# Ledger of designs, part 40: designed miniproteins, single chains, continued (5)

Each design is a single chain, and the fold is of that chain. pLDDT is the mean over its residues in the fold that is shown.

## One batch from the design tools (miniprotein)

Design m17371
Fold by ESMFold2-Fast:
Structure m17371 (fold): chain A 60 residues (1-60)
Amino acid sequence: MITDEELEELARKYGSVRGTLGAIAGLKLGKDIRSQADIDAFAAENPELLARVEEVVASL
């Protein structure tokens, strides 16, 4: 589980929805993210988290 504070920090650092999702999956949740396809699969499995990331990135 990621906090809103950590999500905002990662969104500011990576500046994109895909970059932020990759950082959450890899750095916070310990997922092995090696490609764009891995990020897309993670987003599909976590639609609620994807929506949260999209809202935060749009607000920066």
Scores: mean pLDDT 78

Design m17372
Fold by ESMFold2-Fast:
Structure m17372 (fold): chain A 80 residues (1-80)
Amino acid sequence: MIKPLPKVELTPEQRARLEAQIDELEKYVEENKDKLTPEEYADLMATIEYARQKLDEGYATEALFLLLAARSRLDVILES
């Protein structure tokens, strides 16, 4: 039997905090969109949306990794 991926049980407060962090990253991308190519912007926004979907499905760890990956990519672009 294939075991489902483990879900992290978050309190409502922890979930709201993580959602707020995703919202803050989206705002940071929007504030720097003039420094991004259309393709980079689309990719970052798609990753942010995917992080929200994973959080809604209960995969908080995957949502965090997606958030960190998007932030890392944006930081590399802004440092170039």
Scores: mean pLDDT 78

Design m17373
Fold by ESMFold2-Fast:
Structure m17373 (fold): chain A 71 residues (1-71)
Amino acid sequence: SSTPAGALDSIPASMLIPLLIKFLEEASEEDIDRLLAQLRASRRPELRALIPIVEASRTDREAAIAALRAL
């Protein structure tokens, strides 16, 4: 297993929700799978907390974005 910091891990906590919303608006299924892999590999609690919402985005992208806005 690998736990790279990556570009995602460099995002400030205050920008995580806005950037994730923008990402999800344009993301393909492949992009979502890559994001989930990075979130699961991260040791950062804020990123791991986003896993359920990103998983939900594979079924309903707009509902996931609405849930992120509620955070």
Scores: mean pLDDT 76

Design m17374
Fold by ESMFold2-Fast:
Structure m17374 (fold): chain A 86 residues (1-86)
Amino acid sequence: ELEALRARAREALARARSPGATDADIIAAVEALVEAQALAAEAAGRAEEFKEILRRQAEEMRAATDIPAAVRDAMVAALEAAVERL
């Protein structure tokens, strides 16, 4: 499970870093990375600590008015989903 998620995150990140990457590619990379990190934290027994980090990151992202709204909203949703899953 974790290895498959990390592989997906690496592939998504490679697409997001490629020439011509779209906002959708960036959002997909963030979603995959957050999912992989959440599973890794749970496996390490650090789920509660990581939940607090994710909640703080979601609040900071919500306040980041210099990030395009579509990207910001998707990132906040990914962070909040990770908290709910932990």
Scores: mean pLDDT 74

Design m17375
Fold by ESMFold2-Fast:
Structure m17375 (fold): chain A 82 residues (1-82)
Amino acid sequence: LLTPDPELQALLETVGETAKQYTLSQVIQALFEYLVKNKLLVPGTSIADLKGTPLGKLFGKDSIDIRDIPGIVAEILKHSTV
């Protein structure tokens, strides 16, 4: 089980995730729910527009390919557990 940093935890709570520890799959699913809830997915593409969002600030990116989310999440969670 992985413990997110406070910034990631706050974001996960916006989609109803209140657990203290998560699996990688749970974090990935919660981030997809966040993208859908906030209408950040660019229609007809695999790109999420993160400009001006807390998620964009957390990742340090204005846009991401949703296929890269598992790798980005794994990187963030490694830093949160060190």
Scores: mean pLDDT 73

Design m17376
Fold by ESMFold2-Fast:
Structure m17376 (fold): chain A 81 residues (1-81)
Amino acid sequence: ALLSGEELLEGVEALFREAVAAGASHEEIKARLLAYLREQRPRVAPEHHITAALLEGAVREARSAEELAADIAALRQWLAE
């Protein structure tokens, strides 16, 4: 089955929480999330490609774990609307 934007975001949120709990550095968190997004790319439904692109951009451009957390929360709120 193809992934929705909501399912993709849920996976990113789960991995972010696990990495933070494990004491991972910002660069390790970023690498893990980018690897996940890259792996999921072929499974994302075409109508959710914008959500996937926004998630990848947020991960790539975040300068700290705090900024990344804020960007993920903003994307969650955007999808909930």
Scores: mean pLDDT 83

Design m17377
Fold by ESMFold2-Fast:
Structure m17377 (fold): chain A 65 residues (1-65)
Amino acid sequence: MMSVEEKKAQMDDMIDWVLKNVDTLTPEQLDSLSRDIVAIASETGEEEKEWAEKQNERARELLAR
């Protein structure tokens, strides 16, 4: 079982990777990664979930542009 700190670091890494690679991702890959990030954030806390949801929104906005 991962610690809260490890889950947060994993979430940060996944979000950074998505934002850097958003132009190369398919919509299905982005949806899968977004669900994984939110799932990890949901296990760490409500504040972290809210932050992860905002980053996912940003990634989707970049993909739409």
Scores: mean pLDDT 73

Design m17378
Fold by ESMFold2-Fast:
Structure m17378 (fold): chain A 64 residues (1-64)
Amino acid sequence: AVASELGRKGGGDKAAEGATRHAQIGRELGDPAVAASIGAKFGLEAGGVEMGHYAGTGAARDAA
């Protein structure tokens, strides 16, 4: 937990900021494609692991 949190802190701050903003837009549109697009863009910036987790979470929520 602490180690994973620490590892996330340095590179995750920018990804978290952008994800928060884009997630808000995605929710306003209610469009799963927007959530998937956000995940892909953050994958390029933060890494594939974060992209996969975010895209799965956002898209799954919008699809439900």
Scores: mean pLDDT 50

Design m17379
Fold by ESMFold2-Fast:
Structure m17379 (fold): chain A 75 residues (1-75)
Amino acid sequence: MKETLIELVGPAGADTAKALLALAQALVPGAELLSEIREGELVNVRIRVRNDISPEALAALRQAAEEAGLRLTVR
């Protein structure tokens, strides 16, 4: 089974990561928070998805990340 990893990095307040995780879980069933690391003005959030992400869900996550000033990477 192929797992997808989503990484979000950028300048964000504490609540931004929670909002993005909630959006990910609403759009992609089975999304799990792996880690949330804050170093000064930066936050690094890693989310695991056990299934493929639909193009629509990925586009919504990318838009939310961009609006929050975060860089989204999918692996």
Scores: mean pLDDT 70

Design m17380
Fold by ESMFold2-Fast:
Structure m17380 (fold): chain A 85 residues (1-85)
Amino acid sequence: SDAEDAARGTGLALRAVGEATDAGLQVKQGKMTPKEAAERIRRAAEEVRRLARTLGPVGRQMALVGVRSALRAAEEAEKGEPLLK
């Protein structure tokens, strides 16, 4: 069902956003460089994007919201925007 597909997609979105959040916290704590965080986030986003291809249209759209948020966080980390300002 579309509801089940949406739930799976949402789960993938939360995985991508969760990885970005954890990576950001590790940078703030000095445990990881912004570059390492950006690389980690991009790898997680790429994995979620690949898994999203196995979902239906609704689930894919939900997962890609998380992918876009994670990739934006990676770009901001690399530029030092949210962590240095």
Scores: mean pLDDT 84

Design m17381
Fold by ESMFold2-Fast:
Structure m17381 (fold): chain A 85 residues (1-85)
Amino acid sequence: LLKELQEAIDARRQALEAGDLDAYAEALRRELDIVEKLVEAGLLSEEAYREMLERQIRGLETLLKKQPSPKLQELIEELREKLAE
């Protein structure tokens, strides 16, 4: 799980560098799925997960200002929904 998490993080960074928003969204969703499984297993705190979601939302909002995109806006709303639960 930790190795898979690092691979997802690396994929997300590479996608962002390449400007591939579809690959970025897929990598971020993969990262969040792994983190949620770690929280459910008691291996990661809900607090750490919440902080991660908040940081990702802020990063996406910054990116949205540079590149207005329905895909980015959809991703931000998806993360906000997770944070509200």
Scores: mean pLDDT 79

Design m17382
Fold by ESMFold2-Fast:
Structure m17382 (fold): chain A 89 residues (1-89)
Amino acid sequence: RVERRALGPLAPGESVTETVRVPLEVADSVTFRVLFSTAGKLPSSQAARMSPAEEELDEATGERYAVLTATFTAPDLPEPVEVTLEVST
């Protein structure tokens, strides 16, 4: 499934960082992708720069998660761009 998060407009050179949590069972058994898409004068999709995956254990439920930090930096664009984070499994 694809989940989308609207991150709002980014000015040229501005960075946004989002935390992505994926159940470890899903991360281990299926390929997932994290993408940033932009709209406006320069519509594009870009693979997120991701931190190394870290494991979190929810001690209350016993569930394990792969935790990634995804960062997008707006290029030198003529105007601010609307940025959406897409997580697909």
Scores: mean pLDDT 64

Design m17383
Fold by ESMFold2-Fast:
Structure m17383 (fold): chain A 71 residues (1-71)
Amino acid sequence: MLEAMLRMAASALAIDGSVESSKVLEAIEMLLPLPLVELTRAGEKLIEEDPEKVGKMSPEELAEKIRELIE
């Protein structure tokens, strides 16, 4: 169940293909047990603002940026 939820969240955040779904999934997993809804919202906002910059980030860097938005 949790894995399916994380896969759905990762797929939603990788809308334009500029960010790998596996990278997004790994970043979200690093931030558990934070609320999945807040994690997906923050990640989506980051991708919408600068998809090229997010595409160059490591999973660890993406996790830190998501955490900064939801804290």
Scores: mean pLDDT 70

Design m17384
Fold by ESMFold2-Fast:
Parts: structure tokens; C-alpha cells; sequence
Structure m17384 (fold): chain A 77 residues (1-77)
């Protein structure tokens, strides 16, 4: 299913974030977690997750934003 595929991608992005966090200092790790948390909060505020379509959209948007944030931090590390 599309949702199952999207959740697999999200899980992989979460794994990348954990691996990256292990390589960062305390300050950089805090900044990464704050950036990821802010993105997740903005998605939750913007997308209606009461529907299956909304849940799929929220997972995809969260994944995209997380990938962008991780890529930015990897480039700076």
C-alpha cells in the first residue's frame, strides 16, 4: 500500500537521523532535534490526519522535510 511504502521511507529517514545524531556534538544534536520537531509540529498543524489520505500526506510531507533537514546537517558536518 502507499501508506506502508511511505512509512518505510519515514523509518529509513528516522534511522539516518539517529546515525547522524551519533556523529554530532551536543549543540548540533539539539539543533537537529529542534529542526525535526518543528517540521513535525508544522505538518501536524497544517494537514488533517483524521482521514487516510491526510495521514498519507502527513507522512510524506514529514519525510520530505526531514530528508531536507538531514541533508543540510550532513553538508555542515
Amino acid sequence: SELEEALRRLAEVERRARELAAQLDEEQRKELHEALGKAQQEVAASIDQSTEEGRLEAVRETTRRAEEIIDEFEAKA
Scores: mean pLDDT 83

Design m17385
Fold by ESMFold2-Fast:
Structure m17385 (fold): chain A 112 residues (1-112)
Amino acid sequence: NDGLKGAELGYKGGYLGHRGGLLAVKNSKTKEALSSGIAGAISGAGGMFMGEKGIENPENGFLAYSAGLSGYSGGLSARRGGELSNNEEAIKLGEQGYILGYQGYLYGKKAL
C-alpha cells in the first residue's frame, strides 16, 4: 500500500514538474532559466517513469522511493526555472510537483 501510494504521488509530482519545466524552457531568456527548466522536465519525466513502474510493481518500494525523489527534484527545478522565466504557471506546477514528489518519497521510504 505504501509502495503504491508513493509511486502514484511520485508519478503525479513528476508529471507536474515535467510540465512546469517545459513551460520554464519555453519562457526562458537566460541560460540559467533554460538549464533549470530542462532539469525540471528531465527529472519530472524520471518521476513519471519510475512511478509508472512502481504502480505496476508496488511491492518494490525502491520504485516509489525513486519516483518520489525524481518528482521532488523535478518540481524544485521547475519552480526555479519558472521564477527565472517570470512564469507564474511554471512556478505553481513546480511547487505542486515538489510537494507531491516529497510525499511520494516519504511513502516510498516506508515501503523500503
Scores: mean pLDDT 93

Design m17386
Fold by ESMFold2-Fast:
Structure m17386 (fold): chain A 61 residues (1-61)
Amino acid sequence: MEVGVRFPSLNEGVLAPREVVEAVLREAIANGWSEEEILRALLARGGRRGFPPSMPPFPPR
């Protein structure tokens, strides 16, 4: 399942597989990574830029 991570200082968000997010956050806590480093690591490990929608999908028809 994909999860979203928000970076307030960068005004950015990333969608990534839960396992990737958990691994990156674990290393970030251990190493004191900045938001930019976390964003870069998530994108490098198969994440994609984007804020998860706060609302359910809107049907077009």
Scores: mean pLDDT 71

Design m17387
Fold by ESMFold2-Fast:
Structure m17387 (fold): chain A 87 residues (1-87)
Amino acid sequence: SMVEEEVKRAEEALKKGPEEGKRAAAHGMLVAIKSGKVEELLEALKSPEVRKMFEEILKQREKAVELTDEDTKEVLEIMKEVAEKIE
């Protein structure tokens, strides 16, 4: 799926450095949420590795916002709400 391709891009970006990887992962998560694939994202968050990546992205939310246009700020808020529900 496109979400699986975005995850692979994030993994490849992480090899370039943690900041590049976080931006790519944030973009992939935004694509998943915009596509209505919230259930796929929640299922992925059951993985400790994916959950750790998500938590790191939330700590650098401002950088994720810089990667996207104004419309995706609303999607980032949904991403934050999803993370809060899994605590």
Scores: mean pLDDT 59

Design m17388
Fold by ESMFold2-Fast:
Parts: sequence; C-alpha cells; structure tokens
Structure m17388 (fold): chain A 91 residues (1-91)
Amino acid sequence: EEELKEKAKKVRSLADAARQLADMETDPEVREKYREAANLLEQASKAYEKGDVETAKELLQRAANLLREVYEETGDPIAKALAELAEEVIK
C-alpha cells in the first residue's frame, strides 16, 4: 500500500518533468513525444494509486521507450535520465 503510493508520487514527478520538457521544446515532433511520455507517466501514476501494478509497469515501459527514442534523436541527456528513472520504478 505505502510502497505503491511512493511509486505513484515518483512517477507523477517524472510526468511533470516530461511535461516541462514538452513545453520548452520547439521541434513539434519531439514535443509530441514528450507530451505522449508525460501522459503515459500520469496514467502509470494513477494505476499505482489504484493498485494496478501490471498496468502501471506497462505504461512506464512505454513512456521509457518514448524517452529513449527522444534521446536517440536529440542527444538530450535529460530524456535519457527520465527513461532510466522510469525503468528504476518498474523494479
């Protein structure tokens, strides 16, 4: 119970960070990927709040994959860091 609440809070902070990156991004395709990642992270946070761990992990992995794609396209180290943090929560 408490562990899932802490995971939800961590994932919510990742969603907020991804949304901030989207707002600062000038390339519309990269912005779209950051927004999609932020939405997936927000949904994952809500899934953890509901105790739906499997759905949360699936959404986190999808968000991490999008953030890794952004890193591969742009070289943005913050995108890589967010992907790695999302993967840490899945453990």
Scores: mean pLDDT 86

Design m17389
Fold by ESMFold2-Fast:
Structure m17389 (fold): chain A 62 residues (1-62)
Amino acid sequence: SSTVQELVEDALNSKNTVPSIVALALRMMAADLTEAQRQEIIEELRKAGLTDKAEALESVLK
């Protein structure tokens, strides 16, 4: 969906800071994403080599 694409772009371009990761997680929760859609965003971060950011985002979403 367009929402997932926007969140992927935001996740790729955001800073790897606690406030930025929390803001991303809040946007994902507000969008009422499925588990598959959340994993899609996390996988795109991992594919881009942003593994620390992916781990931080997963941690907040638990």
Scores: mean pLDDT 82

Design m17390
Fold by ESMFold2-Fast:
Structure m17390 (fold): chain A 86 residues (1-86)
Amino acid sequence: MVAKIGIDGNTIKVEIETDDPEKAVELLKSIAKALGGTVKIHIEGNVVRAEITTDDPLLAELLIEFAVKSLGGKVVRVPPEEIEVP
């Protein structure tokens, strides 16, 4: 599992490449709910792209990094423009 994360203001963009996209979707929805934020998710095969809008994007980043690393994944910080959610 590899996750790319970019922050643009109050929006955190995530691209996760995984053999278990359903688990990635569940994870992202849980994080958005915990933060009282909104989430937009798009799935393309083994790639999950999401935008989470929250008042605390740094906490969102920390939660996503913790979850991905707990699943044995890697996290890479990228410019937010590199992640496009349709």
Scores: mean pLDDT 82

Design m17391
Fold by ESMFold2-Fast:
Structure m17391 (fold): chain A 97 residues (1-97)
Amino acid sequence: MRIELVPRSAEEIVALLQALAANWDALVAENPIFANPEIRALLRAAADPSLSPAEQLRAAAALLRAVRAELEAKGLLTPEEAAAVDAVIAHLEALAA
């Protein structure tokens, strides 16, 4: 299963990212793609409370781009799923502006 972010306030998105970071080892066990060090680094940045909300949202958009690219490279992502992820990325970038 892929991670889906429902369009929410910046605070709700940050809380979701912090919850994902807290359960990272469980996510790696469920989906090996999360063992990628670049994806892990982006999630840590997105969940970092020392960063501004805009920086956390930009890190979240970068995280989704990295996950999308990994899934696409492995043939696990349909064009419709890719379009849905791209829409979420655009929403996160708009909130960060």
Scores: mean pLDDT 67

Design m17392
Fold by ESMFold2-Fast:
Parts: C-alpha cells; sequence; structure tokens
Structure m17392 (fold): chain A 81 residues (1-81)
C-alpha cells in the first residue's frame, strides 16, 4: 500500500501533548503509588509509539514527537498546578 502523507510534526506533537497532559493530570489527582503512575505513563508512551510506527513514521520521528509532547505536557501541568 502507498504510504499516507504524514501529518506535520507540530500537529502530531499537539495531539500527543494533549493526551499526555490528560494522563498526567489524572495521575496528579489520583492516590496511586509511584510505581503504578510510572506503569501507566510507560503504557501510554508505548501505545502512542506503536500507533505512530504502524502509521509508517520512522523510529526517530516517533521518539522525537513523544519526547517533545511529554515535556510540553509536563510543563503545562506544572504551570497549572
Amino acid sequence: AAPLAPKKDEDLEEEATELFYKVLEYLHKTNLSEDEKEAILALTRGTLRASLLSQGYSREEVEAILEKAYEKAKKKLEEKY
């Protein structure tokens, strides 16, 4: 099958940032242990990675998008709380 035209990195970063933000805000409001919070974050990152790779993005593109999205989401949470 022909590869789909990729979305702009900024659009993917915004979508991933919003998802990471929602997860981080949920974890901030929960009484879960640190280990449980780390497990949920690892699962979220893994799911996004698998999804982007399945869409034909390179490993380098996926890791760059996920890293930037996570850092933006973390900063947004710190600025709000």
Scores: mean pLDDT 77

Design m17393
Fold by ESMFold2-Fast:
Structure m17393 (fold): chain A 96 residues (1-96)
Amino acid sequence: PVVTIKYKIKKENIDKAVEMLGEAAEEVARTLLGDEVVSREMIKTDKTAAVRLTLKNGNVVSAAIPLTDENIKKGKAIGLIRAPGVRVRVEIEFID
């Protein structure tokens, strides 16, 4: 089964998309990989929110979601969390 994590975020709080993506990535680390996060890197630009987590065993959880004007206007962005043996879809709905 494709695992999907869904969030709703107010358009005024789009800057919080990186925090929500980080929470999703940490849930993947704990729940699907069963491992401890030892390092966190979070990047937000005008076009992307991205998170990289390093786990105690040396594995990396990488997450990215596009935050383009088109996605915000459409009210939805879809990203991906990637780790060894794991792919999780992240959906963010932008609400007023």
Scores: mean pLDDT 81

Design m17394
Fold by ESMFold2-Fast:
Structure m17394 (fold): chain A 94 residues (1-94)
Amino acid sequence: EAAEVVELGREVRPLVEELQRLVETDPALAEVVAALRPRFEALEAAGGTPAEKAALLEELLDRVAELTGREEEVAKVKEAWRKQAELAAKLAAE
């Protein structure tokens, strides 16, 4: 059900907000974001697919986990995004 994906997104929202705050306040994470920003901007300008944008976002999350030790929180966010992408693909195929 679409409602399950919405609920999953709601569950991970506080984790995403916490990770965003860490990125803004931690200089090491700010450098990772600065390195990835041109790649995100290039994808946006080129009309990159949701899958390509998701891959860059997962790369950012992996770096956050590595630098902060928040592997469980990152894994939960990645799992939620994977399920959202699977549901979107399923609905698009129908």
Scores: mean pLDDT 70

Design m17395
Fold by ESMFold2-Fast:
Structure m17395 (fold): chain A 110 residues (1-110)
Amino acid sequence: MSLGEQLKKAYEEVKKEVTDEVKQRFSLVVSLAIAVAPEEVRPIVLKTYTRISSLDIDEKLKYAKLVLAAMLAFIPDVEKAREYGERILNAKSLEELDKIAKEIFDEINK
């Protein structure tokens, strides 16, 4: 299973239930994604992740946003990654976030 596929699975898991076990798996997969992010997109991934981590929002929505922020590591277009990052940060619901997630998944799986 690719790291991108593991992140997609983590996104679906955190939307259903954020348990301590899910949080542990999430932390590993997200840390790996950030670590392997290309130099040109890494600042966008880190900034987006940090901004989301400071949000006082619903736990499922917060963790779902954090997974998608880590997936920005796999978007080679820096400006596109920046645009997705801002959309992720500003999403107000899981329904809105799912629309963004679909676009990101389609972009990664060209």
Scores: mean pLDDT 83

Design m17396
Fold by ESMFold2-Fast:
Structure m17396 (fold): chain A 91 residues (1-91)
Amino acid sequence: MTLEEVLERLAAEHSEEEVEELLLEVTKKALEEAKAKHPELRDVTMEQVLRGEGLTLEQWQFFMKVFIEVFAETAASLGLADKAELEIPEI
């Protein structure tokens, strides 16, 4: 199951507002975990991530790897997908 398929299921079962709130929470958790694992991300802010601005390609690659993992764990905890069935793209 792809990230897009999980988002489609989420949109079918939840309101648009609930989906946006979930994505914001996943983004916050992913950024905190990414900062803990990658010193290159220590100065990155939530505003930069949400705007899609102010990060290098390498910083985006580190963040996106962690984001996909956190999203997969969150989707699995909500019963939307099995973590083992989520296709994690190689960056």
Scores: mean pLDDT 72

Design m17397
Fold by ESMFold2-Fast:
Structure m17397 (fold): chain A 88 residues (1-88)
Amino acid sequence: MEKLKRAKELKEEIKKLGAELMKKYNPDMPDEEQEKLGNKLADDVANGIEPGDIVPLTAEGQEVAKEIKKKGAEAKKLEAEAKEELKK
C-alpha cells in the first residue's frame, strides 16, 4: 500500500512540475491546456519517453527533465513492487 501511495505522489509531482514548466515558458497558455500537458508528460515518462524531448532545451528545462525522469523511474519501480506484493 505505501509503495502505491508513494508512486501516486511521484506522478502528481511530475504533473505539477510539467504544468509549472509549461506555464513559465508559455505564460499565455490556458490553465486547462497546462493541466493536459502535465498529465501527458507524466504518462509519456511512465511509458519511457525522454522528458528532454518534450520540455524546452534551456538549462532550467533540462534540470526539470532530469528530475521528472528520476521520479518517473522511481514511480514505475514502486508500482511494479506493489503489484508483486498484491499477488501475495
Scores: mean pLDDT 71

Design m17398
Fold by ESMFold2-Fast:
Structure m17398 (fold): chain A 68 residues (1-68)
Amino acid sequence: IDDLKKKIDDLTTEINNLKKQVDTLGEQLAKDPTNETTRQKLLDTSAELKKKEKELNNTKKKLDDVEK
């Protein structure tokens, strides 16, 4: 149980950091819509965010299953 809680904390921290990066890149892209580097970073960071969110949801389900 503690291992799952630690994993949830770590994933939550990573997700929060990725959300901040997405927000920053989104603002940069809004100011310079033709910046292909910023657009690519936004796409890559958004994909990583979705991946981590799925992992968090799966980990929470595992925790729920053991806690009942």
Scores: mean pLDDT 81

Design m17399
Fold by ESMFold2-Fast:
Structure m17399 (fold): chain A 62 residues (1-62)
Amino acid sequence: GMAGQEGAKRAAEAGEKGDFEKFSELASEAGRKQGSEELVLLGKLVGKAKSKEFVENLKKGA
Protein backbone atom coordinates (compact mmCIF):
# COMPACT_ATOMS: atom_id res chain seq x y z
CA GLY A 1 0.00 0.00 0.00
CA MET A 2 0.97 3.68 -0.14
CA ALA A 3 1.96 3.76 3.53
CA GLY A 4 4.42 0.91 2.95
CA GLN A 5 5.88 2.61 -0.12
CA GLU A 6 6.38 5.82 1.90
CA GLY A 7 8.10 3.88 4.69
CA ALA A 8 10.36 2.02 2.26
CA LYS A 9 11.33 5.32 0.60
CA ARG A 10 12.27 6.86 3.96
CA ALA A 11 14.32 3.76 4.82
CA ALA A 12 16.18 4.01 1.49
CA GLU A 13 16.96 7.69 2.13
CA ALA A 14 18.39 6.85 5.57
CA GLY A 15 20.56 4.13 4.01
CA GLU A 16 21.83 6.53 1.34
CA LYS A 17 22.85 8.96 4.11
CA GLY A 18 24.80 6.17 5.86
CA ASP A 19 22.42 6.02 8.83
CA PHE A 20 22.10 2.24 8.98
CA GLU A 21 20.49 2.23 12.44
CA LYS A 22 17.71 4.51 11.15
CA PHE A 23 17.48 2.43 7.96
CA SER A 24 16.96 -0.72 10.05
CA GLU A 25 14.31 1.01 12.20
CA LEU A 26 12.35 2.46 9.25
CA ALA A 27 12.54 -0.73 7.17
CA SER A 28 11.30 -2.80 10.14
CA GLU A 29 8.41 -0.36 10.72
CA ALA A 30 7.44 -0.43 7.02
CA GLY A 31 7.51 -4.24 7.11
CA ARG A 32 5.25 -4.34 10.15
CA LYS A 33 2.72 -1.98 8.53
CA GLN A 34 2.68 -4.15 5.38
CA GLY A 35 2.53 -7.38 7.40
CA SER A 36 5.80 -8.52 5.83
CA GLU A 37 8.04 -10.36 8.27
CA GLU A 38 10.71 -10.63 5.55
CA LEU A 39 11.00 -6.82 5.33
CA VAL A 40 11.34 -6.55 9.11
CA LEU A 41 14.11 -9.17 9.14
CA LEU A 42 15.81 -7.70 6.06
CA GLY A 43 15.92 -4.25 7.67
CA LYS A 44 17.58 -5.65 10.80
CA LEU A 45 20.10 -7.79 8.89
CA VAL A 46 21.11 -5.13 6.35
CA GLY A 47 21.49 -2.52 9.09
CA LYS A 48 23.90 -4.73 11.05
CA ALA A 49 25.86 -5.88 7.99
CA LYS A 50 26.32 -2.36 6.59
CA SER A 51 27.31 -0.93 9.99
CA LYS A 52 30.09 -3.53 10.29
CA GLU A 53 31.28 -2.96 6.69
CA PHE A 54 31.23 0.83 7.20
CA VAL A 55 33.38 0.59 10.36
CA GLU A 56 35.88 -1.72 8.60
CA ASN A 57 36.14 0.68 5.64
CA LEU A 58 36.80 3.62 7.99
CA LYS A 59 39.69 1.69 9.58
CA LYS A 60 41.19 1.27 6.10
CA GLY A 61 40.86 5.01 5.47
CA ALA A 62 38.43 4.40 2.57
Scores: mean pLDDT 62

Design m17400
Fold by ESMFold2-Fast:
Structure m17400 (fold): chain A 75 residues (1-75)
Amino acid sequence: SLADLHFALGERLFAQGRYEDAAVAYHMALQEAPSVERYNALIRAYEALGRLDLAERVRREMRRLFPDAEIVHLE
C-alpha cells in the first residue's frame, strides 16, 4: 500500500540519520493508515530530533486511537 511505501521510506531515512525527513515520511504513512508501529516510529524520530514536545503530542494521539497499545521506551 502507499502507507507501507511511506513507512519503508521513513525507516530508510531514519537509518541514514535523516530524522526530519523520516518524520515526514512516517507522518504521511500515518495519515494513510494509522497503526501502533507507525506511531512508535514517528515518536522515535521526534525523540531523535530532540523534539520531545512533538513526541508527547504523538503519544497522546496514539493513546487516543489505541488505548491498550504498548509504548516504546528507551532504556
Scores: mean pLDDT 84

Design m17401
Fold by ESMFold2-Fast:
Structure m17401 (fold): chain A 78 residues (1-78)
Amino acid sequence: MLEELYRRAEERASALEAEYQRALAAGDYRRAAALARELKALLLEIAEEEGASPEVLEQLRATLDGAIAQAEALAAAQ
């Protein structure tokens, strides 16, 4: 049941996003970068399961790679 799989994945994505925001607020940029990588993998899986176009997948990858790079840069600056 695709609907049930999407619901579970969406719940996991929300939980990861909440942890990511908490890590950023705490200044734990290494943890934030790791959580952003997990969130990227999960969001791309959801988008692929929903039949997103290659263009949408590329846009999601670019956006999430930017967030990961930003968190990694902040971690390196500490």
Scores: mean pLDDT 78

Design m17402
Fold by ESMFold2-Fast:
Structure m17402 (fold): chain A 72 residues (1-72)
Amino acid sequence: MSAAEGVARATEVALNSSDVPVQLVAIGELRELGLEHGAREAALAGLRKVLETSTDPEVREHARREIEKLEA
């Protein structure tokens, strides 16, 4: 699977999973793909989409923090 495919899938899980712990794992996967696998721009776009569309405060806070890490 390409890093871009990984970002798309992790973004979908972070947005659509009914289980908050699973959404948080997907947010962590987006960070890993951005930092370690050369998908920084795609991962940032995915994380911003999660931050903009999620209604869960914990999911939003995790997305915000991982955006800060990728932008540093």
Scores: mean pLDDT 82

Design m17403
Fold by ESMFold2-Fast:
Formats: structure tokens, sequence, C-alpha cells
Structure m17403 (fold): chain A 94 residues (1-94)
């Protein structure tokens, strides 16, 4: 499933990523959320099932730049949510 939403703050991006991870955990189905955010041409949150948990990856696309991973979120059945900020250079994004 693909959904589009407008956001104005980094806190809203984090909240949407957590919501995507929890939604994927609940449904067992992949989910992609496209965010409109000032200064970026697109922010993409890609949620996938991961065994008993779910993961959401957040990628930001600026004009004239390749996609940059901002962070990852993992949601577990216990309700625990883990976040990790990921520098673009670690992922080989150019």
Amino acid sequence: MVEEREVATEAQIRAEAEAVARRVLETGQPLQLLLSYPGYRRIVISGVPLGTSARADVLAFRPGQDGVTLFEVVAEPSGRVTRRDVPAVELGVA
C-alpha cells in the first residue's frame, strides 16, 4: 500500500515512521508512505515485515542529490520501538 502525507517537522517524520512500522507489524503487509516536506523533493518511508517484527526505512531526496537514509525504525510485538540514525556514507548513497 502507498499513502501520501504532508509534514512540517522532523518530529512528525519520526512519528510517521513509527506509525508505518507498527502498521506493518499489525497487517503483515508492506507499506510505503510518501511525505512532502519543505526543502526536499520527497521523503519516502518504506515499511516491510521482518519475521515477528517490522522495519521502516526513511529516505530523503533533495533536489540535485541522491536519496539519503535518515534513520531506521523497528517495531516489535511487545510494543518496543527502536530507532537508528544512519549516515548516507555508511550506505554508499551518492
Scores: mean pLDDT 73

Design m17404
Fold by ESMFold2-Fast:
Structure m17404 (fold): chain A 109 residues (1-109)
Amino acid sequence: SEEELRRELEERRARLRAQLEAIRAAAARARRERGLTREEARELLKAGVTDPDVRAVVSAADAEEVEKRREELAKMSVEEQEEWLKKEGYTPGAVGVLQLELLDRMLAE
């Protein structure tokens, strides 16, 4: 059961990493071709991408709100984060990035 749990966590981490890499690759393509729209920059901030070009496109107030929510979520358990994000209407991508950070810490021990 303990070995099965660890394998499940490792598989979940691999899936979340693949999703994050796909988001970053799509963003990198947009950056090279035309620059980011405000909506794309907001989506990247929710997904945990804080690169200067992303922040520059989002207004200061929008950037501060997203960062504040990300900090608040980082203080919660994974289950609390999932329930809170569902209540706030956030995408699974934001949960995935935070879950990845938590899973990396758990598996590092």
Scores: mean pLDDT 62

Design m17405
Fold by ESMFold2-Fast:
Structure m17405 (fold): chain A 70 residues (1-70)
Amino acid sequence: MLEEEINDGLALMMVSVLNTHPIKNTPEDIALAERLIEQMEKLKPLVSKETAERIEEAIRAERERIEALK
């Protein structure tokens, strides 16, 4: 349970970063976004259901954003 709370905090911080600092249309920023998505996908099974849903939504939004930049 404590580990889940820590993972929830880390995941929500990553979601906040993606929402408040949108990644620009550069190859370097797109690569960074892909790495952030990978980290968030790894955290999804380690967090609460509520946090997992927020991670899933953030990943979807970021993937849509990357797709729009192609």
Scores: mean pLDDT 73

